# Ledger of designs, part 46: designed miniproteins, single chains, continued (3)

Each design is a single chain, and the fold is of that chain. pLDDT is the mean over its residues in the fold that is shown.

## One batch from the design tools (miniprotein)

Design m9586
Fold by ESMFold2-Fast:
Structure m9586 (fold): chain A 66 residues (1-66)
Amino acid sequence: SDLMEKQLALHQLLTDEELPIKEIIERLKTLGEPFDEDVKKLEEYLKKTKDPEAPKTEVVRILAEK
């Protein structure tokens, strides 16, 4: 399904390229509208935790939640 494919793509990006969360947000913006909500979720997470070095697994987990 679309949701599972989005999560898999994000997981691959995080594990293969080891990008910081800010760069992941930028990459998702480049990928287009299907990821707009994911971008918002990550930005909300950064506001709450104020942790620029959030672990990759945590990012994937957050995006899996509604």
Scores: mean pLDDT 64

Design m9587
Fold by ESMFold2-Fast:
Structure m9587 (fold): chain A 72 residues (1-72)
Amino acid sequence: TDTERAIRDMEEEYRRLTEEANELYDKGMKYMKDPSMSKTGEELFKRGDELRKRADDARGGVRNLRDSLDLE
């Protein structure tokens, strides 16, 4: 169904965003160890937080769609 396709797409987006956020956090941690690059590290953490928020939104969307299937 279209709903099942939407769930799959959102689960894929959640995975992609989570992986990208984790990569930014890892990279940010490495930059934070260098005093000359601490500002860049902070920026990477901020970008990671933004992606994590988007991932959480996608996860919420999956729950809402699954709930709608249970009601149908």
Scores: mean pLDDT 81

Design m9588
Fold by ESMFold2-Fast:
Structure m9588 (fold): chain A 83 residues (1-83)
Amino acid sequence: DVKKLAEELKKKAEEAVEKSGNHRDQAETVKESLERLVEELVKRGDKKTLEEALKLVEEGLRNGQPLQGLARALGVLRKAVQE
């Protein structure tokens, strides 16, 4: 379910912003860009790209690199939308 993946990705992105500490403002900017692209990928039904982005956010959270995880996820979403 593409909508459930998008909801989980947005939830994990919010958690990553909360855990970004002194980089919270930068993380919020990345999250806003990420959410715009998530909406586009939901319209396209691109489940694979949303799963890859979710995995990157989750890996960033596990490794204590929440902002880096968000940035990597945003990169994956940007590449998919450009194709």
Scores: mean pLDDT 87

Design m9589
Fold by ESMFold2-Fast:
Structure m9589 (fold): chain A 75 residues (1-75)
Amino acid sequence: SMEELLEKYIEEIEKLAGKKPEETTFEVELLGKKGSAKAPILTETSPSASERNIELSILASLVAMIASIKALEKR
């Protein structure tokens, strides 16, 4: 699942950093239902950090969207 993919990505970042990074919350609202996901956004100004931030932002946004859809289904 995308949630598992995001979790693995975060685990790899934690492993490389040797510590738990600060996480940014991504929120999506679909038909009045909110979903959220957290991902560590790297503050380094390098091409590799930029690429990782884009990948993390996409994954977190997709997980937040899935959470929003699940909230919508749970009537």
Scores: mean pLDDT 72

Design m9590
Fold by ESMFold2-Fast:
Structure m9590 (fold): chain A 67 residues (1-67)
Amino acid sequence: GAERKKAQEEAGALLGLGAAEVVTGAKGLGGEVLSYDKTVLVARVETEEGRLVVRIDFESGEVEVLE
């Protein structure tokens, strides 16, 4: 829904990735999915500023950096 797209766009802005690439491109950019619950994705991604672990909640639209 709209909340999922908003979460992907916010995560994309935070990580320097396009919204579609946050979920599908994380693996293509050397990213690793650490856990995926029904509504929550935790992924490790490489950015220009280093390796980050992010939590994306598609139900609430919240994006959080864990490291």
Scores: mean pLDDT 57

Design m9591
Fold by ESMFold2-Fast:
Structure m9591 (fold): chain A 108 residues (1-108)
Amino acid sequence: EYEEALKELVDYLKNEIGMELGDSVKTKEGLEELFEILKRRLIEAYAVLKGLKEEELEKILEDEELARKVLAEMAKEYLGIELPEKLSKVEEVEVVKKLAKYLYEKSN
């Protein structure tokens, strides 16, 4: 289920990465907000690494289709997986979790 996938992501961020996540992770709305923040941060980091201009990055973050395309490019480049044209919410959480884990492991 979507909420369980979000909880697993939070558990990873708290226990493996050591992030302080506060009381927001106790609600579904807080979990979804944290997930959107993490997804945005991953896309921002990738865009910077690819040399995209700030204006181009802002367009990607405001456009759900473009943001998904960038996420799919990251998944292919870093994880070797091809994403379907439409992701379930659970599949999107799992991809973001794997990308966060990959980037954390590469940094350490």
Scores: mean pLDDT 73

Design m9592
Fold by ESMFold2-Fast:
Structure m9592 (fold): chain A 95 residues (1-95)
Amino acid sequence: MTEKEKVEKRAEKIIEEIKERTKELLDYIINNPESELEKRLAEAVKNKDWEAIEETLEELKEEFINVTKKNHPEALPLAEKIAETFKEELLEAIK
């Protein structure tokens, strides 16, 4: 089995865990925002500002991808899948 296959299997497990825990994670972030982006997300959700919610989630996704690109460029395709799934699941949980 290749290292790539092992990493893909790990990513699938992480994605499944993200889906299962997304609502709990969202509640945690909204009640305990630490970063500026998390504070903006919490405020946008509180105000039901769907445009601001979408923009903030896109910024969070881009920041995650940028951090991965700088530190672990080999993991970029998996990071993109994880970030997109997390954004979509958070958006669905908010709606």
Scores: mean pLDDT 74

Design m9593
Fold by ESMFold2-Fast:
Structure m9593 (fold): chain A 92 residues (1-92)
Amino acid sequence: MEEEIKKLIERGKEVVKKGEEAQGKSAEELLRYREEYVRLTLELLELKLEEAKKNKDEESAKKYEEQKEELERLVREQREEIRRELERIAAE
């Protein structure tokens, strides 16, 4: 678990760096890095939830479960907004 969390953090840093480098580049690259970042964040939340369950920390487990559900909901709603924003940038 510790090593998996460390790998996700390292991947997250790479994605952020590439996302910054993609600023002002193609709209498709911006969407790709944003989707990858969200994916890594969800994976991190799943690992934190597993750790909380192993430690029988019901309060932390509930928090991570709620954060995961909220992020998944926001991703679905924001995907259309992100798509529209990228289409706007591509048209300029």
Scores: mean pLDDT 69

Design m9594
Fold by ESMFold2-Fast:
Structure m9594 (fold): chain A 62 residues (1-62)
Amino acid sequence: SGEALFRRYFLSIASEEEIRSLSPETLIRMATEGSPLGWPSLRDVLSPEELAALKAYIRTLT
């Protein structure tokens, strides 16, 4: 589930290699707060459970 959300919301904007170049902490911050590069805050789009699954998946990318 977290992987599917990651593919939908992150890989639609940048390549996996580009995203993996960022720290998991930076990716989690961009998911919760949005990004000045056009990544919207997912807190308003995802349920708390979906956001937790996405954060858990991002932490596996270390």
Scores: mean pLDDT 72

Design m9595
Fold by ESMFold2-Fast:
Structure m9595 (fold): chain A 80 residues (1-80)
Amino acid sequence: MEEEKKKLTEELIKLLDERAAASPDPVQRFALRQLRDEIEKLTKEGKLSVEDLKKLIEMVRAGASVQELRRFLFEIRKKK
C-alpha cells in the first residue's frame, strides 16, 4: 500500500539522518545525506518496493556500512 511505503520511507530517512548526525567524520556525514536523498528520489520514482524499504531499514539498524547500502541501491537502480 502507498501509506505503508510512505511510513517505511520516513522511518528509513529518519534512521539515516540520525546516523549522519552521530557520525564524527564529515565525509561519512555527507555520504549518508547523499544516500538519504537518493532513497527519497527512488521512492518517488516507484523503484523501491515495500520489501526493498524493509531490507534497507534492517541493514541500517544492523550497522551496515555506507558502501553496503550504496551497493543495494545500485542493484535496485539497474532494474528499470
Scores: mean pLDDT 79

Design m9596
Fold by ESMFold2-Fast:
Structure m9596 (fold): chain A 84 residues (1-84)
Amino acid sequence: AVEELREAGRRAQEAVRARDAKAFSEALKRFAEVAEKYLDPITVVGAVMRMLATFVELELGDISEEEAVEEIREVVEELIRLAE
């Protein structure tokens, strides 16, 4: 359960490094599907929106790739703590 969230988060981080918006979108969909089983819908939507905003900021050049990866990792770990 928690490992499924971490795995989906890892795929999102990989998509960020690859600058692959399609892979990132697919990773977020999987993350939301897993997270909704353990967390309330508002919390899940908030996390997805934060991760989407991070990817947009990266694509616009407002943040570095390393900052984007770290933000995604932080959101995922925060949701994992809430799901426990």
Scores: mean pLDDT 83

Design m9597
Fold by ESMFold2-Fast:
Structure m9597 (fold): chain A 58 residues (1-58)
Amino acid sequence: SSKLKQQLQEAEQLLRDADAALASYEATHPDDREGIERVRRAVEELRDRIQAQLQSLQ
């Protein structure tokens, strides 16, 4: 559905914003790398699920 597709695209944009925030934080807090990697992994898993759903709506 078009509405679901739009919502998934909006979610994808929020994950891009999260990636940018993590990159900015990592640049100023290199000692927190392990914590950043855990969050980055969770964001990547969610992105993969969103992309799979978007693919199924094509």
Scores: mean pLDDT 82

Design m9598
Fold by ESMFold2-Fast:
Structure m9598 (fold): chain A 63 residues (1-63)
Amino acid sequence: DLKKLAEELAKELGQSLKETAKKFYGEEAEVEAKADGDTTISVKAKTSKASIEGKVTLEELLN
């Protein structure tokens, strides 16, 4: 089930982004990672100094 895989990958990606933001910005980021449809993961990360948004498809991750 690709949707379930996307949800699990979104959770893992959110955790990785929190760790990366703390390393580079020295503060905790507000990170939201979620499945956006069946094959896309949408990610937002925000700190006091920076904001980033991105999307990744399961096709890019699996191929």
Scores: mean pLDDT 72

Design m9599
Fold by ESMFold2-Fast:
Structure m9599 (fold): chain A 57 residues (1-57)
Amino acid sequence: MSEEEAERAARSAREAALRGGADEAGAQKVMDAFLAASSDPEAGDRAGVRALLEAGA
């Protein structure tokens, strides 16, 4: 992913987490996980999905 693309995806995931009832700290963790996906797309994407589900649950 491009840096700009990763940032957009991360912000979108953060907003989705907040809509799902996550607190600010949980939403921030989701955003950080998706940003990390830009360094290792496969592993980061899986970690991001898990963080989103944990924050949204």
Scores: mean pLDDT 67

Design m9600
Fold by ESMFold2-Fast:
Structure m9600 (fold): chain A 74 residues (1-74)
Amino acid sequence: SAVELLRRVLKDPEILKLLRGLLDGSYAFGGIGKRAEEELRELLKDKFSQEEIDQILNLIRFDPDTARRIIDEV
């Protein structure tokens, strides 16, 4: 489900560019920090529900290899 949500997000060229910009050089929150997380939440909140955003962020935070692979493969 979270994997499918992230893939749907990345199919949108506008969202893909925004996510790549925010995650430039880091696809896991281990290197990003709180401010980048808040910026990502702000960008996604108008296009996705809080539940969907939480699932995407949890995927990146707790399964960064899967999240990074999906982002890199787009």
Scores: mean pLDDT 68

Design m9601
Fold by ESMFold2-Fast:
Structure m9601 (fold): chain A 115 residues (1-115)
Amino acid sequence: SLEDLLAIAEKMARAETADEVVSYLLAFLKKIIEMTDGELKKKVEEVLQKIRDALRNGASREELLALFDEAMEVVIEVLKSLGVDDETIERIKAHLEAAKARLAASTETPSYTNP
């Protein structure tokens, strides 16, 4: 559902590690696949597989960021095709952009533990 999708996007935006961002991204894309069909479903499945292959092969942060951009583009195309309103698309996009920023920053900032 759209509510489940928003919940995953919000959790992804709040993730503190690259591994958490990627895990939520995979869950988000899987949810998008369940909501679409035909050619758009194939596009999302292709991006999901590219991300899985990249992770398996130890891809760089730069490669993962490029795949995140590709995922965002396809996701927005799916949401528009489903008739999701612009306000909701902008909310999802904002969460995805925040998650991408977390992914970018996680390799440049020293790790810290906050109990």
Scores: mean pLDDT 81

Design m9602
Fold by ESMFold2-Fast:
Structure m9602 (fold): chain A 110 residues (1-110)
Amino acid sequence: GQYDDLSDVELRMVLISTYQQIIDESLKIAEKYKKSDPETAELAKQAAKLAQEGLEAIKNFDWDKAIEINRKLIEIYKEIADKVKKSDPKTAKKFQLIADILEELTKALE
């Protein structure tokens, strides 16, 4: 994939940046939807927590744990994208793109 030629250091830097973006975007969605769509808000909170665990896994070079976390994050982000695609297509597209990036990064770790 597009990340296969990255060094371990470069892969780690991209993953850290991706997890930080997931935390930030997820917390924004959790706040935005907490009253109007508590289910989407709860999914976003779960994603933020998983991304924080992903940061710790990458810090410890626990690639197996990072892969496990990434697979869960990809599913949650695709679910959020589907749930908001009608009301907020721009956010849905962003979340789908982040899920796609995380999928390619995860393949590079395997």
Scores: mean pLDDT 87

Design m9603
Fold by ESMFold2-Fast:
Structure m9603 (fold): chain A 85 residues (1-85)
Amino acid sequence: MEFYRVKVRTKDGKVVEGVVRVEGDRVSSEDAELLAAAARHLGLEPASEDPEVQLEAEILIGIDEIRKSLGLPPLLELLELERLP
């Protein structure tokens, strides 16, 4: 089990910061934007105890994968992803 500090800039310029948990092939968070950005960067499946947060994260991941295929900048800009001790 690993923890990562994550910082993400949203499309409106807001910075969201928090910690996500990594276990096996899954990354977990209760913040959809942190979850989406971490899952995409680490290549892991998003997980949340709140199904609405998980759904929102999956939608955000899908949007940014489509944007990447079109050569567009992501809606969620990963600023920091650091493994914690």
Scores: mean pLDDT 85

Design m9604
Fold by ESMFold2-Fast:
Structure m9604 (fold): chain A 83 residues (1-83)
Amino acid sequence: MEELREKLEELREKAIEAIKNKDEETAKKYISEMTKLGLEAPELAEPYLREVGEAAKDNPLLRALVARALKEIGLDETAREVA
């Protein structure tokens, strides 16, 4: 569990950095990896995906991708809040 949390933290930082740098392809890659980890532990991944969604507030495409990721891992209500 701690290892999964550390990996999510690392991916969150990289995704946010890519968003700030306007690197959509790199941001999509890290969001996809976070989604895969979130399928194993949705409640653990939720706060990290929320922060990535907040960082993507000025990018509708990436914000929608984060909302889709939250929905895919079973967090439909959180996905509506991010979208």
Scores: mean pLDDT 83

Design m9605
Fold by ESMFold2-Fast:
Structure m9605 (fold): chain A 67 residues (1-67)
Amino acid sequence: SDEDIEKTLKSAIEAAKAGDGAAAGAGAHELRQLGASVEQLNKVAEASKEGGAERGARQAERMAEAL
């Protein structure tokens, strides 16, 4: 649901900004399964780059490309 996407997106961005690449990457994967948009996945990738969460950035970019 849209509510599940919003909650997962918020959690993934918070993890990404904290530098938690594993949690950010897991969030990106879940967002992809929930049907999140490319724009939403790109927000996780950008937040991951800002937070130094390289694994999160890579996973979010892969999930966006798969859409």
Scores: mean pLDDT 83

Design m9606
Fold by ESMFold2-Fast:
Structure m9606 (fold): chain A 76 residues (1-76)
Amino acid sequence: SLVEEQLARDRAEFEELFAKYKKEGDKMTPAEKRRLYDAGLALEGRGVPLTDEQRELIKKLREEAKKNPEEYFKAE
């Protein structure tokens, strides 16, 4: 179904960006970090089970976005 296809795509994008963040997070652009955050929120909103590491990352990105909203959203 379309819903299942979109869920699979969102999950794949989140996992790809999460792996990139773990490997080279300091080289990720604010736009890539925002995409990671948005993808994570979409999965949480759909009730997709996330690992503890993934939840901690989403929490960290949420706090960074809250602290620096202009920086996080300025380029997009």
Scores: mean pLDDT 75

Design m9607
Fold by ESMFold2-Fast:
Structure m9607 (fold): chain A 89 residues (1-89)
Amino acid sequence: SVEELAKELGVSPETLAQIMAQVAEILLGRKLTPEERAALVAGLDTLSEEDKKVIIEAAKKYNFDPQLIAEELSKHPELREKLVALAEA
């Protein structure tokens, strides 16, 4: 859940949602609509434990910098595509 990921990262669920939306915007090269942002946040619960771990490690490593997190996630093409798909759902 978003709450579970936020707890692991030591941030509020709202802060995590904002960071993940910014990461998705960087990966897409455009701003998300409010509906796409809500879909992305809800869809984070569908990620595998392996995918969640990659996100957690990137966020901690780069001190929640959305640009650097997006660059790290781009090294994981399957996760990148999944995050894009979640935003467009």
Scores: mean pLDDT 82

Design m9608
Fold by ESMFold2-Fast:
Structure m9608 (fold): chain A 69 residues (1-69)
Amino acid sequence: SSIEEKKKEEQEKINREIALKLRVIGEYITIELYKDDPEIVEEARRRREEALAELDEEDRKLIEEDIKK
């Protein structure tokens, strides 16, 4: 039973990390779509930095490389 419970907890952690990555991607998309609106861009950049701070350094670098060309 403990192995099954641990697997569920690990999946929930993975799901939360995926949600954080999607949030970062969503903020990048928001910045691109609303790039002519400085208020929206500033808010999206702030939210992006918050989400990035909660991700592993390795995952953060990968997302930045994929989106920033």
Scores: mean pLDDT 75

Design m9609
Fold by ESMFold2-Fast:
Structure m9609 (fold): chain A 56 residues (1-56)
Amino acid sequence: MAAVRWATAEVERALGPEAAARVEREMREKASKQPSFEAAFQAALDLAAAAVRAAR
């Protein structure tokens, strides 16, 4: 899933590989509840944005 891959890369740049692995797991769990790629992409963006905000 391109959205998960992109968001994971952004989190890894900002917060490191441990945070990226955790966000990827959470995005996969959210994606299984969302039947559409669009919803999965939005969930991935929200998780990445929240992780970056927490680091500010």
Scores: mean pLDDT 67

Design m9610
Fold by ESMFold2-Fast:
Structure m9610 (fold): chain A 84 residues (1-84)
Amino acid sequence: SSRNGIVQAMKPVFDLAEKAIEYAKQGDIKKAQEYLEKARELGDQIIDRLEKGGGSPETIEALRKEIEEALKKAEEAIKKAEKE
């Protein structure tokens, strides 16, 4: 139950990161960067709320890694698009 709630709360972060990748592939670097920033801000807010709420350090670290991996993929897509 709580695990499904956390996964559902993180879905918007991954959706924003995916939109950043889609805009990068279209050559819209400005929109790609805007969506990447939104994904980063929302991810930080979710992690901050979990830390303040006394969430498990192991769960928080796992979520942080998943968010960072999604953001890294978006950053790499933007860098690739900038070289074209």
Scores: mean pLDDT 81

Design m9611
Fold by ESMFold2-Fast:
Structure m9611 (fold): chain A 61 residues (1-61)
Amino acid sequence: MPTPSWQDILEEAILYLTSKGRFDEAAAFAKEALAWMKTLSEEEVTKKLLALKAELKKKAA
């Protein structure tokens, strides 16, 4: 299986949040990712997006 890219992680998180009506959190997630992409490497962006996704799931549990 191909390793998910940071774009795939971002899209999955946004779709998940919007499906739950959590539009403000989806917008914040996208804004954060765009800011990181301007200054960080793709690997660092991927790590930070995975950490945010884990925090979103932790809050939803």
Scores: mean pLDDT 74

Design m9612
Fold by ESMFold2-Fast:
Structure m9612 (fold): chain A 108 residues (1-108)
Amino acid sequence: ENIEKGIEAYEEGNYEKALEYFDKAIQEAKKKGDDETLGKAHFYRGLVYAHLGEHEKAIESVKKAAELLKPSKIEAVILRSVGELMERMGMNEVAEAYYEAAEKLLTP
């Protein structure tokens, strides 16, 4: 529910509210040992930071998500998300490199 509420706040452009919900989701997931929910919360938190122009925090959050979700095929999705963060930062060449890296994870 905190993930869903965070996504709703993010879609409404209420980035401060979105961070509150994702931080709550992180705290709850840590207590439960739920790495999948923890990874998702860090992933969405990264998207919020990208919109706020906090590029270092955005990248750190997405990398943390990739660390937690790496055992599943979702690693490619995380890399594509990093690419989106780079593109939003105006670094189109860097974004392209991350998109290519994600594609390589899907192609043997």
Scores: mean pLDDT 73

Design m9613
Fold by ESMFold2-Fast:
Structure m9613 (fold): chain A 56 residues (1-56)
Amino acid sequence: SKNDAFAAASIAMRQAIDAGNYDLATQLGLALAGSNYVTADELARQARRLIEQQRA
């Protein structure tokens, strides 16, 4: 859902800031800012991919 996508992206952005990963934080911030231009699924997908790259 849109709420779930927002929550996931917001949490990831906060964790990126805490970790000093400002590049990831910026990308997540842009995804959140562009939420009106994309579906909930696309926002969730973008956030998930960014988070996954940090885990790997």
Scores: mean pLDDT 73

Design m9614
Fold by ESMFold2-Fast:
Structure m9614 (fold): chain A 88 residues (1-88)
Amino acid sequence: MAEELLRNAEITLEAAREVLREAKEGKATKDLLLQAIGLAISAIGIEWQAEYLIRTQPTEEARRALELAREALRIAMEALRLVDKQLS
């Protein structure tokens, strides 16, 4: 359902923003690295599902979920790079 996908995208984006905030505060740990990786994987999955829904059942919720998932992926990848640099 597009509404559930949108909710999942919103939750993933918020979690990605929190992980990025912690990374910027210098709280880099192996656990934070794994969280950033997991969020990037989740965002990719939501993007794939949203793109599929847009092709089969184009709704505003599906388009919004795609936009939020893409933003979540960008933020998660930024957090991943910061955490990786701090742990290297």
Scores: mean pLDDT 87

Design m9615
Fold by ESMFold2-Fast:
Structure m9615 (fold): chain A 71 residues (1-71)
Amino acid sequence: MPPEETPMEEVEERYRLEEAGPLLSVERVKGSGDGILLYAASTLAANPGTLVEVRRVSEDEAEIRIYQSPE
């Protein structure tokens, strides 16, 4: 059988940010791209069943938004 593992793009489609549950938390982080990615990864690791969105607000600043996984 072919692998049943879903690629990242299909994983995002399956979860659908538009169909995601309520916004649980918003954190504004400031730092280099690497620092922002580390913070996002740490947030996801702490909340493995949630959706984490990283939105750039400036060159060295981003919002990390945590959404409840859709039912």
Scores: mean pLDDT 65

Design m9616
Fold by ESMFold2-Fast:
Structure m9616 (fold): chain A 66 residues (1-66)
Amino acid sequence: NAQELAEKYRKEAENARKIADGYDATAESLRQAGAPAEEVHAAEIKSVAYRMLALAYEVDAWLAEK
C-alpha cells in the first residue's frame, strides 16, 4: 500500500512536470512572436509553479515509502 501510494505521487509529479514543460514551450513561443512581456512572464511563472507542485509530489512519495 505504501509503494502504491508512492507510485501514485510519482505519476502526479511526472504529469506536473509535463504541464510545466508545456508552459516553457508556450513562453518561448510567445517570446518568438513578440508577445507582451507580461504574457511571457505569466507562462514562466506557471511553469515554475507546476515544477514546485512536482517537487511537492516527490516529497509526498518519499514520505509514503518511510
Scores: mean pLDDT 89

Design m9617
Fold by ESMFold2-Fast:
Structure m9617 (fold): chain A 92 residues (1-92)
Amino acid sequence: MEEKSLMEKAREMAEKLLEILETDEKAREEMIKELEKYKDNPYLKKAIEAIKNKDYYLAVAYLFRAAATFAKTKESKEAYLKVAKEYEEKAK
């Protein structure tokens, strides 16, 4: 039951992130600058490239895969990976 609440929160964050990436050019530029500070993470590097290619669904997927690598709990990691997979499928 708590896992579903975490999943819903992760999906809400992903939907909000996608909306920002699709509608706000300034937010995209600021996000790229911020992520470039952490490009040693391979998923964040892929997220930057996806944003530059205007592949925003794929960008959200890579951002959530990066979040999963920093997750402290199994539940958070699984929630982030599930959202990443959902957005990878939408990017196809």
Scores: mean pLDDT 81

Design m9618
Fold by ESMFold2-Fast:
Structure m9618 (fold): chain A 87 residues (1-87)
Amino acid sequence: VDKERVREILREAGVPDEFIERLLNPTPENAKELAAAVEQALIAVGEPRRYDLPLVKVSPAFGLGLARLAREHPEIARALLDYLLKT
């Protein structure tokens, strides 16, 4: 995945820079929570639940940015979910 292209798309969607870096460089400790947040955004825009991930609370800015990403670039949101789950 082209990280620079994904970074610009995430910024355009309104995801805060700190969360963009967490999404692009996940740790084993945060990857599952970040994946859950991305899946919740995809479900909110009408995608089916594909994984048994826990419900997570996200900041309003992060949640709105992910919802915009899932609405405008669902293919990028799905690729990001897969990337996070492989960490």
Scores: mean pLDDT 80

Design m9619
Fold by ESMFold2-Fast:
Structure m9619 (fold): chain A 85 residues (1-85)
Amino acid sequence: GMVEEAKKLYKELLKQFDVLKDAFKNKDLDKAKKALKEMEKIYKKLKELAKKTDDPEVKKILLEAEITLGLGLIMLGVLELELSK
């Protein structure tokens, strides 16, 4: 069902967020950028799924994904500032 698909997408997004956190720890800007781009792609899929349903569980998962993506974007911004010449 749509809830199961949303949960699967969110798990995939969290896996990419773990990659981004590892990249941030290692100051690997290219790896961090790639992970964030993948998170954005997964978020777009989840957002499209959420448009097809009024299920509150799917809407909750979308909000959780939006928060996680926002944290990833902040982390990348901080890393870019730290590595700026």
Scores: mean pLDDT 89

Design m9620
Fold by ESMFold2-Fast:
Structure m9620 (fold): chain A 90 residues (1-90)
Amino acid sequence: MMTEEQMRELLARVEADARALATDEAARQEAIDLLVAAGVSRAEAERAVARVAELAERGARELAAAKTPEEGERIAREMLAELAALAAEL
């Protein structure tokens, strides 16, 4: 099982690098390797990272289209909630 420290570090990294996962193949491979090192199967890690990359790309587009700070905050909160739900599946 992942330790609380490993989980905190992984979540902080996913949050920091969410945008990079949408456009950077190296960032996706690094995220997969981190999940595998934490005990997730490679197939499950690949699926999870692909879903995170899709959410990050969608969120980046929605944030770029946001017309108000309120709309931007709502989009960011929704992205974080979906990322947390994906992490909970692992």
Scores: mean pLDDT 68

Design m9621
Fold by ESMFold2-Fast:
Structure m9621 (fold): chain A 93 residues (1-93)
Amino acid sequence: NRKKAQELLEQAKKKFEEAMELIKQGKYDEALKKFEEAIKLIEKALELQPELSPEERKFVVEFYLAYALFLDSQGKEEEAEKLFDKALEIAER
């Protein structure tokens, strides 16, 4: 399942890049949908392959931090806090 997890993380990375571009355009509702798509792919990848490479772990941490900061900027502070906690959990591995 390592190859499938890698493919899911690569798809998540593309969704993350799309979300960041939408934020630059002020399209926050569309950006939120891309973050929601990306997190589902990441969660599925982690179920298939809990042991991440350093590069994969770095991406997942960067994703959770960016998504958390986006939610905080939208006034969703409780949702942002949960994602900050997830980033910390993964970063400490």
Scores: mean pLDDT 87

